# Designed miniproteins, single chains, continued (3): the designs that were tried, part 70

Each design is a single chain, and the fold is of that chain. pLDDT is the mean over its residues in the fold that is shown.

## One batch from the design tools (miniprotein)

Design m10413
Fold by ESMFold2-Fast:
Structure m10413 (fold): chain A 80 residues (1-80)
Amino acid sequence: SSMEKVKKAVEEMNEVIEELEKKVENGEIPSEEELQEFIDKLVESRKILQKNASKEEFEKIEKEVQEKVDEITEKLNELK
């Protein structure tokens, strides 16, 4: 069902974000290849959300993900 696809996409996004956050918290700078893999996974999940989620739910999830990505990006820039 569409709801099952949304749930799976959100779970996959959260896993990717948690992996990035843990690396940055440990002072590890992801390689360009690792960063691209994370971006690709987030883009794939976003496409699933666009097709299967309501507009309101998509916008809420996208905002929450973007806020987390921005926090990680700020921490990563401090390590560089």
Scores: mean pLDDT 80

Design m10414
Fold by ESMFold2-Fast:
Structure m10414 (fold): chain A 66 residues (1-66)
Amino acid sequence: MMKKIELYVKDEAYEAAKKLKEIADTEDPAKTEIILYDLGSTDNTVEAVESIAKENNIKVEIIDLS
């Protein structure tokens, strides 16, 4: 059974990536799914999150709320 963690982000690439890494370090990546609500970021926030998720083998679902 997957644990789902919801995160809301907007224009915060560094903070979003840092938060995702902290989740990867404290949770089991194989049993954790992150639902990322993007509030219309215009920077590289989504790309930063996807990069960290790939490196840590965490499943991330991106939902664009812009």
Scores: mean pLDDT 78

Design m10415
Fold by ESMFold2-Fast:
Structure m10415 (fold): chain A 60 residues (1-60)
Amino acid sequence: MTVLRVTGLAPGLSVDELIAELKKKFPNVGVVADPVNNGVVLIGEYKDVLEAKDYAEKIN
């Protein structure tokens, strides 16, 4: 199981909307809010987590 963190999201970006979109597009990836770092924690298989991280960074 792989854990990756996406931090430094734009201040205007809704973390809740990002989590909902990530869960919809990557249902096999666990997504947890990281409000202290203004980001999310992604948990799952390495390939799925890497794709979810790339997607999250692309829409930031």
Scores: mean pLDDT 77

Design m10416
Fold by ESMFold2-Fast:
Structure m10416 (fold): chain A 68 residues (1-68)
Amino acid sequence: MPGLATDMSDGLRTLASQTSDPSVSQQFTQISDNLLSASRSGDSEAAEQHVRQGVQLVTSHQLSLGLP
Protein backbone atom coordinates (compact mmCIF):
# COMPACT_ATOMS: atom_id res chain seq x y z
CA MET A 1 0.00 0.00 0.00
CA PRO A 2 1.51 3.39 -1.03
CA GLY A 3 0.57 5.00 2.30
CA LEU A 4 2.48 2.36 4.24
CA ALA A 5 5.59 2.93 2.11
CA THR A 6 5.37 6.69 2.69
CA ASP A 7 4.98 6.21 6.47
CA MET A 8 7.97 3.86 6.58
CA SER A 9 9.96 6.31 4.46
CA ASP A 10 9.20 9.11 6.97
CA GLY A 11 10.31 6.83 9.81
CA LEU A 12 13.60 6.04 8.07
CA ARG A 13 14.23 9.76 7.48
CA THR A 14 13.67 10.40 11.19
CA LEU A 15 16.19 7.67 12.06
CA ALA A 16 18.66 9.16 9.56
CA SER A 17 18.38 12.55 11.30
CA GLN A 18 18.96 10.90 14.72
CA THR A 19 22.06 9.00 13.57
CA SER A 20 25.45 10.73 13.92
CA ASP A 21 27.12 8.18 11.61
CA PRO A 22 26.93 9.67 8.09
CA SER A 23 27.22 6.23 6.44
CA VAL A 24 24.24 4.82 8.37
CA SER A 25 22.31 8.07 7.89
CA GLN A 26 22.84 7.83 4.11
CA GLN A 27 21.67 4.19 4.10
CA PHE A 28 18.42 5.15 5.89
CA THR A 29 17.92 8.07 3.47
CA GLN A 30 18.60 5.86 0.43
CA ILE A 31 16.04 3.22 1.48
CA SER A 32 13.56 6.01 2.29
CA ASP A 33 14.01 7.46 -1.22
CA ASN A 34 13.67 3.98 -2.78
CA LEU A 35 10.40 3.43 -0.89
CA LEU A 36 8.99 6.76 -2.11
CA SER A 37 10.09 5.99 -5.68
CA ALA A 38 8.41 2.56 -5.59
CA SER A 39 5.26 4.09 -4.09
CA ARG A 40 5.10 6.75 -6.82
CA SER A 41 5.55 4.16 -9.59
CA GLY A 42 2.88 1.88 -8.07
CA ASP A 43 5.39 -0.96 -7.69
CA SER A 44 4.03 -2.56 -4.52
CA GLU A 45 6.46 -5.51 -4.86
CA ALA A 46 9.48 -3.18 -4.83
CA ALA A 47 7.96 -1.15 -1.99
CA GLU A 48 7.55 -4.34 0.08
CA GLN A 49 11.17 -5.32 -0.56
CA HIS A 50 12.40 -1.86 0.47
CA VAL A 51 10.27 -2.00 3.66
CA ARG A 52 11.94 -5.33 4.48
CA GLN A 53 15.39 -3.85 3.83
CA GLY A 54 14.59 -0.86 6.05
CA VAL A 55 13.46 -3.10 8.92
CA GLN A 56 16.62 -5.21 8.63
CA LEU A 57 18.85 -2.11 8.58
CA VAL A 58 17.12 -0.68 11.68
CA THR A 59 17.45 -4.02 13.51
CA SER A 60 21.12 -4.40 12.53
CA HIS A 61 21.91 -0.81 13.58
CA GLN A 62 20.13 -1.23 16.94
CA LEU A 63 22.00 -4.50 17.61
CA SER A 64 25.35 -2.85 16.78
CA LEU A 65 24.54 -0.14 19.36
CA GLY A 66 23.54 -2.74 21.97
CA LEU A 67 19.88 -1.73 21.85
CA PRO A 68 17.05 -4.33 22.18
Scores: mean pLDDT 73

Design m10417
Fold by ESMFold2-Fast:
Structure m10417 (fold): chain A 71 residues (1-71)
Amino acid sequence: MEERIREAQHAARALALIDAGAPRERIEEELKHLSPEHRALLEEAIADPSLVAEITEDLVLRLRDRNQKQK
């Protein structure tokens, strides 16, 4: 549970940094805490910042679904 909450926070911060046009090194500090699957989604947002809103929504839904199934 703790890792999932922490990952969600890092993903949210990374997406906010991408949207703000922050340097890659600052974004990488958040990305290193993500799973390979979530990192791949954020790499897509880095390549195309217009996808930030779509990726944010998709990531929130994915994290919510996994959290509900966690016992």
Scores: mean pLDDT 72

Design m10418
Fold by ESMFold2-Fast:
Structure m10418 (fold): chain A 90 residues (1-90)
Amino acid sequence: MSEELKKKAEEALKKARDAVSQGNTEEAIRYAREAIDYAIKLFESGDVEGAIKYLDEAARILGEAAPDSVEAANLYTAAGLLKVGAEIEK
């Protein structure tokens, strides 16, 4: 299960990065949101290291794609909070 979630998170992150390169803010936010969802599922499955990695990447992509977007800011904040929470246990 964890391997499937990791692959899906990596695929979503790749698509988000591609969307940023194309200037497509809507797609970048959409795929970053998908990556965050998979990262949360990884965290719940016990893969804390994987969750932190993918949350960090998703937060970075959101910051690059839409620094002034309220939706992107909310997702960035959620990703950052989850990353900090996951790292506190380490």
Scores: mean pLDDT 75

Design m10419
Fold by ESMFold2-Fast:
Structure m10419 (fold): chain A 92 residues (1-92)
Amino acid sequence: SKELLEEFRELLEELRRLAEERGNAEAVALVEELGRLVEELTKEKDPIRIIGLTLRALGLLEDLERLFADDPEAQELLERLRELLRELVKSA
């Protein structure tokens, strides 16, 4: 699922750019942290650590969904990121 990871990275960069355009520094920081966690997740082989990283990534997505509650464009990106994260975890 190299293709799923590339799609995740592209959507995450789009969301980061949108957060910067909105002037939301908190959202930019959360997007950057989510990116770091997913890169770590793709290299992790321990099932317990994979679960922990996945739960942390889901928590960051929930925080981003709250910050972008009134932004339909950001919400669509976040819904797709959540779907891709689920598929990435299953294909690991």
Scores: mean pLDDT 85

Design m10420
Fold by ESMFold2-Fast:
Structure m10420 (fold): chain A 96 residues (1-96)
Amino acid sequence: SSMRQTIDRSLQTASGDQRRILQSGRQMIDDGASDSDVFRHVGNSVIDYRVSQGQLSDQTRPVVQDQIDRGAQNIDNGDPGPGMTTFHSMMDYLGS
């Protein structure tokens, strides 16, 4: 899948908690999870990690959470473009 290929690319450079998030998403794909479920799981994990690193405030967290939820809904509705743009940004972050 496109999501798996993107995760596998980021896994080449990721380490620590960022790598664990990517491995978790990859495992969900291997277990037959839907693209939207993988997207929500990875997105929520990125939010939690960014908060833990001081890169995202608790006040801003709900706005980013809404963006993740909308991206997943767009994937479920057959309009994956906006969600995949967000996913690629998350993959770039996790692979950095």
Scores: mean pLDDT 85

Design m10421
Fold by ESMFold2-Fast:
Structure m10421 (fold): chain A 100 residues (1-100)
Amino acid sequence: SVEEKIAELREFFEEVTKKLLEAVENKDLEGLRKIVEEMIEWLKKEFPDEEGQKLAEGIKKAVETVIELIKEGKYEEAKELLRLVMEIATKEVIELARKK
């Protein structure tokens, strides 16, 4: 069931990515922050080791850059960076899950 768990993680991160991109499109900065905070809290609970903590901190820093782009009105650049951040986060989470 490792492959089933990985499929569930991929679907979860695809849904989170969609919600984040929708928040950027709607200029909903508060919604964006809430979704990110919930994702980071989930990640810290699921992967409480140093690798999971480092990944959570990396995502937090990358999202701060996305928020700055949004504040500057650079919505397309913000969406592109967000897609890249979420693609990397998904791959790293799957790798952490495979090590369990």
Scores: mean pLDDT 85

Design m10422
Fold by ESMFold2-Fast:
Structure m10422 (fold): chain A 65 residues (1-65)
Amino acid sequence: GMKTVADYLKEKLKDVPPEVQKAIIEELEKLFNESVFYTPYEKVLEYFGSEEALDAFIEEVIKKV
């Protein structure tokens, strides 16, 4: 099946508190205007340019919570 951003986030954020996970999900859903369960991981990587850039975006959201 298609790999989604939600598939990546489930692995990446497993040890992150639920309120912080929610904030990250909300920011990604605002950016792509689509549920993380339907947003292709490849589309997100194309937007950010790399997994490292996506991870940096996630870290910036964590700092604001």
Scores: mean pLDDT 84

Design m10423
Fold by ESMFold2-Fast:
Structure m10423 (fold): chain A 90 residues (1-90)
Amino acid sequence: SKEEKAFEAASYAASKAVEYIRQGDPEKMAQAAKEGVKRAGELGGKEYAINAAITISLMARLAARHYGTPEAQAVADAASKAAWEEAEKL
């Protein structure tokens, strides 16, 4: 279904948060978050984009808290900013 595909796109982008926290790469995380939100929006419009932004932002924040470093927080902040900026365009 479109809802399942949108959730998969958000979950995939969220899973990249752990990878990019380990790499210390907020720019790649921002790109992944943007693409996840954009894909969800293509499937179900603004509602799906907002739900993706919430999922990505929460998962990235939880991952950053687990690592407990300023570098991890920068990746989570980049994810949240990019996700919400993309959702606002729809």
Scores: mean pLDDT 86

Design m10424
Fold by ESMFold2-Fast:
Structure m10424 (fold): chain A 60 residues (1-60)
Amino acid sequence: DQQRRQQLLDQLQQQVTQKVLEQYRDALLNSTTPQALDQILDAAVQQIQQERQKIQQQLS
């Protein structure tokens, strides 16, 4: 069930994205400069990518 596995991966990725962004909410609210916001967002994206990689490695 490759399609179902992909579906689950997508769902999990979206869930992780939401959770990570929520964790960074305080940092985003505390930062008033575009540069700080960009850096925080980049860190969040990196974490999401790392978690995605671990999940795929686990499934492989």
Scores: mean pLDDT 74

Design m10425
Fold by ESMFold2-Fast:
Structure m10425 (fold): chain A 67 residues (1-67)
Amino acid sequence: GAMAERHRQEADELEKKADEVVKEKGETSPEAIELYGRAALHYRQAGDTERAAEWDARYKEAVEKRL
């Protein structure tokens, strides 16, 4: 459906932005962490459970490393 396609497109754009932010500011930067979470949510809304789990794991690992 149109909503799932939009979420997939948004997730793909967020993934690219996250990779750029990681290169500039590092894997555990607050900006990167926010993008991981957003990508995971959009992949989940698109029904891409595998990608959602991957980005959610990156989010959790990065948050833990900032403790």
Scores: mean pLDDT 85

Design m10426
Fold by ESMFold2-Fast:
Structure m10426 (fold): chain A 60 residues (1-60)
Amino acid sequence: MEALGGTEELPGGYRVLWVDLDEDTVRFRVYDADGRPLSDWRTVPRAELRAEVERILAAR
């Protein structure tokens, strides 16, 4: 079981890096296609990770 996190590529070349803090919480950051961070690291409930990523992409 890899509880350390991972990376996901998103449409438009955006990328998400996340780290599992525990079973219920993750810390993540979104990057653009050039590898520039769109925001600082954020901590959210695991179930909300996708929605928070979409919110960050919509707010750019």
Scores: mean pLDDT 75

Design m10427
Fold by ESMFold2-Fast:
Structure m10427 (fold): chain A 75 residues (1-75)
Amino acid sequence: ALAERLIATVRRLAANEAAASDEPVDEAAYQAQVDAEQPLVDRIREIAREAGIRAVGVPSAEAAERLIAAIRERA
């Protein structure tokens, strides 16, 4: 289902934030993932905006949890 894909994308973004301190993120791999998931990211931003959640850049763990809840509510 679409909601499941959106939730997976939110979790990946939050996990990338947690992992991104040690090395420069492989920009090519990150960009390829962003490009491939751009329609899902666009939908996540729309849901975040509608739910009043500020998706500023990479979501924090708390923001990711709120986004997942909002996606489930709209599923």
Scores: mean pLDDT 64

Design m10428
Fold by ESMFold2-Fast:
Structure m10428 (fold): chain A 71 residues (1-71)
Amino acid sequence: MSREELSAIAREMANKALDLYYNQGLSPKEAGEEALRELEKRHPDLSPEDRERLRAFMEDLVTALESEDAR
């Protein structure tokens, strides 16, 4: 997968996590986990390396949302 394609997928995952957190009332961790699950379901051909990179990106996003949720 190209770097540009992976970045587009990461953005899709982030948008889904933000929707789940802000509009569906899920916790940051639940939103991140669900967004990653939906992403893997839509992109079953992702390499293990690409999945690990997306998981790391999700962990950073979840940490940022947890900081927001603690207010």
Scores: mean pLDDT 77

Design m10429
Fold by ESMFold2-Fast:
Structure m10429 (fold): chain A 55 residues (1-55)
Amino acid sequence: RKEVNPITGLSREELRKLFSSGEEMLYAVIKAMTGEVPKSEEEAYELIKKLAEEE
């Protein structure tokens, strides 16, 4: 369903996709570093790369 999260605008379905890959740990790291959940799988991937390069 299209019930969006008020913080990021992500729907439950979109969040489910991120977690269904078993990358819950990576997702938590992204949220801890940026303080926000990624909007899509592509954003999650890009954020991971940015976090790696940031330091």
Scores: mean pLDDT 57

Design m10430
Fold by ESMFold2-Fast:
Structure m10430 (fold): chain A 94 residues (1-94)
Amino acid sequence: MRAELEEFKARPREELLAELAAVAKKTPKDIYFVDVSTPLEEIVKLEKELKKKGIGVILVGEDDELLKEAYEALVAKKYEEALDKILEAIEKKL
């Protein structure tokens, strides 16, 4: 879990922005925020099931307010703001 969050945070910013933009071209419900307190086995299972439906999964921290702000930013196509909120939520867990 922690290693997966550190790997996500370590990815190039441009790559993360491109990935968010690609997912956000679909409806907001095509993006799921998964609490990082969820057991790893459940996260892996959920990612596999949602990926088959073309739905992206984003791992985030326990901060509901940051998750809400990230979601609203994605809906508004503010991908840089959405990424910053997601990274802030992850940092609170690390």
Scores: mean pLDDT 61

Design m10431
Fold by ESMFold2-Fast:
Order: structure tokens, then sequence, then C-alpha cells
Structure m10431 (fold): chain A 81 residues (1-81)
């Protein structure tokens, strides 16, 4: 999908606002495997914010796919518990 510069700037601003709270929440997870996955989501979200700020539609689409794959892994871990 191709985003406008305004849409990318809005996405970056939203992610930047949420990231400190998301990192704090991830670090509070007592299960080490889920904590590692949650911290990876935070890391990918930071990369997504940077790509969005740079106006890099290709990187944004690739990072969104990686976030979806990481979310699937987290769900699988929860279902196996």
Amino acid sequence: MTFTPEQLARLAALLEAELPGAEEAARAIENPELRELALEVVRLARELAAAARAGDNAAVNALLAELAATAERAEAVQLEA
C-alpha cells in the first residue's frame, strides 16, 4: 500500500507517542518468552516510526508484515501455554 507523506507523518507521531508506554508494558511481562516477543514488537514499531518519518513506503510495508508475523508468534506461544 502507498501512503501519503501526511499519513506517514501521522503514523510516525502516533507510534512515537505510544512507544514509551509500550516498552514499559513489555518489560513488565514476567514470562521471558512473551517479554522477548513484546520487546521485539516495540523494536519493530520504532523502525516503522523511523521509516514513516523518512517517507519510505517500501520499508513501512515490510515492517508492517514483520509486525504481523511477530504477533502470530506471540499468539502461538500463548496458545501452547
Scores: mean pLDDT 79

Design m10432
Fold by ESMFold2-Fast:
Structure m10432 (fold): chain A 116 residues (1-116)
Amino acid sequence: DEKPLKGYNILIVDPDEEKRKAFKEELEKAGANVEVASSVDEAIELLKENPGKYDLVITDILDDEELERLIRTAVSHGTAVVLTSKGLHKLAFQYGYNLFSTDPKEIVEQLIKLLK
């Protein structure tokens, strides 16, 4: 299938609008349904209101306290967390996946390999 992420629901959490747009476009090209949040608080609200809706949260959040809040909320609502190029590696190892890249296309390729 030319759309390897078809049927996956992904939430992108990044305060950078250009990064959110770039990730959304690459994930949607791979077939995913993508929603975006500009803050951890917005992402937490979406996760709490939609338990089990999201398969993955992808985030570039640097703050350890905010990252822990996001990971704990996502995992408790049935969502795995993917960290890209930043964040606390220990928490991602415990609760999700670490994917280190500055390129959205490369991250999507790594996700496809992990989920297939």
Scores: mean pLDDT 74

Design m10433
Fold by ESMFold2-Fast:
Structure m10433 (fold): chain A 76 residues (1-76)
Amino acid sequence: MGEELSKKVEEAAKEATKKIIEDPSKAEEELEKLKKTSEELVKEALEISGEDAEEVARAAAAGLSDATEAKQSVLK
């Protein structure tokens, strides 16, 4: 179950990163959406198990890092 939720977070992060690269003016909006989606998926995983929540949280942290890096790249 954590694998499915982690994949969903990863796909959300990729979509956010793509939108940030295509339109840097939306970077803040896309990062905010990604943070909310990540929080919801981590909470959902926690209802299954702490191990699943840890996997989803790790995927969310990586995705948020990638999206933030994309924002920094397009601003420079």
Scores: mean pLDDT 79

Design m10434
Fold by ESMFold2-Fast:
Structure m10434 (fold): chain A 57 residues (1-57)
Amino acid sequence: MEKAKEALEEQHRVAREASRRIDAARKGTPEQAQQDILTVAEEAKKRLDEINQKLLE
């Protein structure tokens, strides 16, 4: 039960950080923005998957 609260807080932090990085990427060239956004999306997905796996452990 305690792990669920920490996971939810971590998910919110991941979402906030991803949004911030995407906004920063948009300030660059379209090519850089596309690559940065894809990288952020992949990292966020991996992080969320890790959080979900820890909850199932």
Scores: mean pLDDT 76

Design m10435
Fold by ESMFold2-Fast:
Structure m10435 (fold): chain A 77 residues (1-77)
Amino acid sequence: MSEEELKKRLKEVSRELIEVGSELSLLRMKLSLAKKHPELLSEEEREELERRAEELEERERELTREWLELGKKLKEL
C-alpha cells in the first residue's frame, strides 16, 4: 500500500470516527435525558436508541483499531 493510499484511508476512517463519535454522544445524551425524564421517550424509542448506540459502539471500536493499524503503517514509511 502506498503512502498516498494509507493517507486516503486514514482520512476516510478519521471522518467516519468523527461521525460515529458525534452520533454516539448525541444518542447517549438522549438516553441519559430519557432515564431522568421517562415521558420524553417511549419504551420502543428507548430500545431503538439503545440498539443504535450498540451498533455505533461496535463500529467505533473497529474504526479505532483500523486507525491505529494504518497510523502504525504510515509511521513505518
Scores: mean pLDDT 83

Design m10436
Fold by ESMFold2-Fast:
Structure m10436 (fold): chain A 73 residues (1-73)
Amino acid sequence: MLTPEQQALLAAADQLIAFVRNDPRLTPEQQEKAIERIQETRDRVLQLLAEGKPRDEIIAELKREVSRILDEA
């Protein structure tokens, strides 16, 4: 069973993956790399939630990392 914090993070990650998959400016290789990094960040954040880290801090970190990936792809 997912907590509200875990659900919010998964939803944010899913939205970002969808943006990457639907971006016509990205090559298939760039999309694959960006999605992989988003998934790695998501998994790390889920681990931090399991360790009891503050939700707002974790969500902010996830958003910053994914924004960086999209800007630098």
Scores: mean pLDDT 73

Design m10437
Fold by ESMFold2-Fast:
Structure m10437 (fold): chain A 90 residues (1-90)
Amino acid sequence: SEEEKKKHLEEAINYLEELRKLIEDGTLTREKAQELVRKAVNSLQNAGLPQEVFEEIVRLLASAFGHAMAGDRDGALEDLDKAIEKVKEA
């Protein structure tokens, strides 16, 4: 249902906003990043988005994760913010 889709999108946004805060605070661990990205992707899968939209968001999250693990905070935040925007537009 549209209500279930909205709930799953809101869950994904909450996980991604937590990830964003931890990147900004410099407290993000690899393990926590993996946990939050996995939870966000699972919520997006449950939301039933068009495949192209889902794949674009996952690509942005993978890029953000890679930047964060490389210590590129600005690159991580840029790609994460694009991913969050795409979820909000879904």
Scores: mean pLDDT 89

Design m10438
Fold by ESMFold2-Fast:
Structure m10438 (fold): chain A 100 residues (1-100)
Amino acid sequence: MVEEALKLLDEIEKNGAPSKETLLKFLELFLKLNPEDQKKILEYMEEKGLGVLILALLQIEKEKIPLPEEWLKELEERSRRLLREELERGIEAALERNKA
């Protein structure tokens, strides 16, 4: 199960644009994991800069599959942190690009 979730994350990282079908498949696998493995996956996502994927998971679960309340808070906090880091890096990249 963990290996399957990591495989899907690797595919998403490589392609950069996950489909809703891929996100639903990942969410299904993720919810079947124990809490320790779920935390490991979230840490891996954070390390790989997949904050957009975490936000997509939160959106899908509200409509399809309810996540445990504790995990909803964890996902929301991690997604906010990743978005902040991504925005900061995007600003730096834009500043370097315009330094011609």
Scores: mean pLDDT 63

Design m10439
Fold by ESMFold2-Fast:
Structure m10439 (fold): chain A 60 residues (1-60)
Amino acid sequence: MPAPSGETLRAMFEAALEALLAAGLDEETARKRAQEIVFALVSEGVTDPEAARRAALEAV
């Protein structure tokens, strides 16, 4: 698969961050967790914002 664009990475991060904030995490913790989720997914070849949101929900 081609490397994800900065726009795709941002969309994944924002999707994960929104899900974590909605789950009740504080902003600092949610941001750190969202970044970890995005990096893990990209390492597995997953570049889908919906997958990032789903992973965030499974992490709480």
Scores: mean pLDDT 81

Design m10440
Fold by ESMFold2-Fast:
Structure m10440 (fold): chain A 71 residues (1-71)
Amino acid sequence: LSEELQREAEAALALIQVGVAKIMVSTGKKEEIEEAIEIMRRAAEKLREIGAEELAKEVEEELKELEEKLK
């Protein structure tokens, strides 16, 4: 894979993980919400590593809102 194609693939995978995490949050189960937070945190980290700063920021903002709901 080219370096650019690899970065695009990693961004797509991270966004898919965020989508799955949002579905887990929609179940309302504490255990699934906690796992979703972990998934979203890792996805945001990956997006930041590949230079997708705006997407990473959006995921981080959603993550903060989810963490507040668990308090």
Scores: mean pLDDT 80

Design m10441
Fold by ESMFold2-Fast:
Structure m10441 (fold): chain A 65 residues (1-65)
Amino acid sequence: GPELSALGRALSEGLIAAGLSVDEADRYAAGVVLAYLEGKISLEELRALAEAPDVERARALALAA
């Protein structure tokens, strides 16, 4: 929904600010959102990652998806 799209965009923008390429940030953000949809992380964890991106956590979640 609109909230998940906004959280994914915020996470991607934060990952770009942390030094990732646009393509890498978008893939990691998509992987994190997928992890939430698969029940691997809570909505609270997704919100926390969007507010303060943890590059290694986002990478690990995306690679596990």
Scores: mean pLDDT 84

Design m10442
Fold by ESMFold2-Fast:
Structure m10442 (fold): chain A 68 residues (1-68)
Amino acid sequence: GRREEIRRKVREVAEKIGFSVSTINETAVLLGISRGTLADLLSRYAEEIKKRARSPEELAKLILELIG
């Protein structure tokens, strides 16, 4: 179902950018967006994230910069 697809997307993008699933879930809560929306953003900006985000805090800041 849709929940399983979102969970899979989160897992796949977590591995791609080198962060944990829990970090992505916490970032979604912090930013007030859905896990699916965040997973799509992280996939789109994966190369920028890999270059610029070294911590969960830097990840959240970078996503805000990219969508602001």
Scores: mean pLDDT 82

Design m10443
Fold by ESMFold2-Fast:
Structure m10443 (fold): chain A 58 residues (1-58)
Amino acid sequence: RQEIIDFLQRELGMPRGSALGIADSILQGLVSDTALRTLVERRGAPPSVFPELKRLVE
């Protein structure tokens, strides 16, 4: 959980509160791959960030 939060803050520049909510949703399986890709794109992060995030979840 904390590793996902730290990743979202460092790689996507998310505020801690937003990172907490998204990390919990990811761990509950409430966020689709399409939604995660859209989040990465909206934050302006490289496409390579998506596979790294998936590795932390799996």
Scores: mean pLDDT 76

Design m10444
Fold by ESMFold2-Fast:
Structure m10444 (fold): chain A 77 residues (1-77)
Amino acid sequence: KESLKERLLELARELLAKYLPPEEAAELLARLEEALKSKSVFELIGLILGLIGLEIEMKSLSKEEARERLVAFLESL
């Protein structure tokens, strides 16, 4: 029932909570939510796949490197 946008935000929230402090995670999540307002369905699908791929990659990185990759991904939107 959830939209692609809501699924993307849920995935991002889980990753942010895992790698960043609550305040910084909330700020980035709000920024992402705003950026997603202009995205098409196809762009949202691509972003979901990108986040899943990033999550797999981040498991082999240090917490610091994972944080930097996640922030860079979200800021590129």
Scores: mean pLDDT 79

Design m10445
Fold by ESMFold2-Fast:
Structure m10445 (fold): chain A 105 residues (1-105)
Amino acid sequence: MTLTELVQMLGVARGAGLPLSQREIADALGISQTTVSNILSGKSTSSREVSREQVERVAELIRRKGYPELAEALRRLFEAEESGASLEEIAQAGQALVDAILALP
């Protein structure tokens, strides 16, 4: 999972109703708010892989906002990719993440 992929996924989740600011995303990832804004607008991309610590901070932030299912789905997708799971397992984890975003009120 790249930094661009994670930030863009969070942008989609925000559009669906996840109450995260660009500042909260930036603070959780340890990057500037300008970097988050530029990735979301397509002005910048980063092929850097996200660390486990970055994913854990984002997932914990999502959980504290009251969306533990989305936080868990994000963790599962990251673990599937990190462990070198099968394409089927990664696809299933990705679908669970999409389902969690669609379940946002």
Scores: mean pLDDT 84

Design m10446
Fold by ESMFold2-Fast:
Structure m10446 (fold): chain A 85 residues (1-85)
Amino acid sequence: SEIEKEFNEILEKYDKFLLENAEKIAALSPEQQKKFFELMKKILELVKKMTKLRDEGKLTKEDLEKFKKEMEELKKEIEKILKSG
């Protein structure tokens, strides 16, 4: 329950970030879009991995802390792309 709540909060924070930056994302050049989609693919793979662990009842607090850190790092890479437009 608590683990599911924290997992959902991480995803909601990410969704909010994308929504708040939607206009900047739409304004990206083709080369910036390619880099953006590569980062989106990495986020999708990470989310799939964490979802599988949750569904198997194997998701730990340590996994969530690592997931938060990796999501924040990927978010910063997206922010760098958005700033270069």
Scores: mean pLDDT 84

Design m10447
Fold by ESMFold2-Fast:
Structure m10447 (fold): chain A 67 residues (1-67)
Amino acid sequence: LSDEQLEELRRYAIEELGLSEEEADELVELVKKDPKNLDALAVYAVLKGLTPEEAQKFADFVKKLLA
């Protein structure tokens, strides 16, 4: 992932999902570590306070960004 893609993910998490900067940074680090494990990413997002729908939207956004 490029620095621009990571910044776009962070911005999406803060602006669209309403996450704190710390929560957004944690999700970005998970995407950096394993961008193909969308199921684990969605589970982690729910554990951090996102609804299942919000977590799925985030996973879909990551998938689109990596395409």
Scores: mean pLDDT 76

Design m10448
Fold by ESMFold2-Fast:
Structure m10448 (fold): chain A 66 residues (1-66)
Amino acid sequence: SHMAATKAGAAASLAGGGLMSRERATEIVSRVTGADREAAERVVDAGLAGASGPELGEAAQRAVEA
């Protein structure tokens, strides 16, 4: 769902900003999207690499579809 992708992108963004650990952000992304750990880690790592909000939303949507 679009809402799940938005929440996942927000968690990845918080990790990128140093406001949330990579592990906690990965757990949130996996939980809200239903993605496996590897797909969730890719979304969080994009946030840590400085991906923009729209880019994180797209990455999260791909994780939901995977």
Scores: mean pLDDT 79

Design m10449
Fold by ESMFold2-Fast:
Structure m10449 (fold): chain A 92 residues (1-92)
Amino acid sequence: SPSREELEAEVTLSMMQISVAVAGLTVQRLERLGADADDLAELRKLLEEMKRLVDEAERVRDDKEKLEKLYKEFQEVFRKFNELADAAVAKL
């Protein structure tokens, strides 16, 4: 049976993956609605950084300290993404 630490890592990785999916859908919707090209370019850069952090988190999943650090970095990037997305929506 998986340990509690293994289950906690799987939950963290799943939450990061869900956030990437939501961010990707947000970019697609904003592009369809005619959001500013510069805002879309920055949102895509943040999305690629989020994807990179998920890939790194999957590689260090068995290292609790490294995974927690990457998750905090991911949360900060996702916060910046949401702030920029909200600003882009406000311009529509």
Scores: mean pLDDT 91

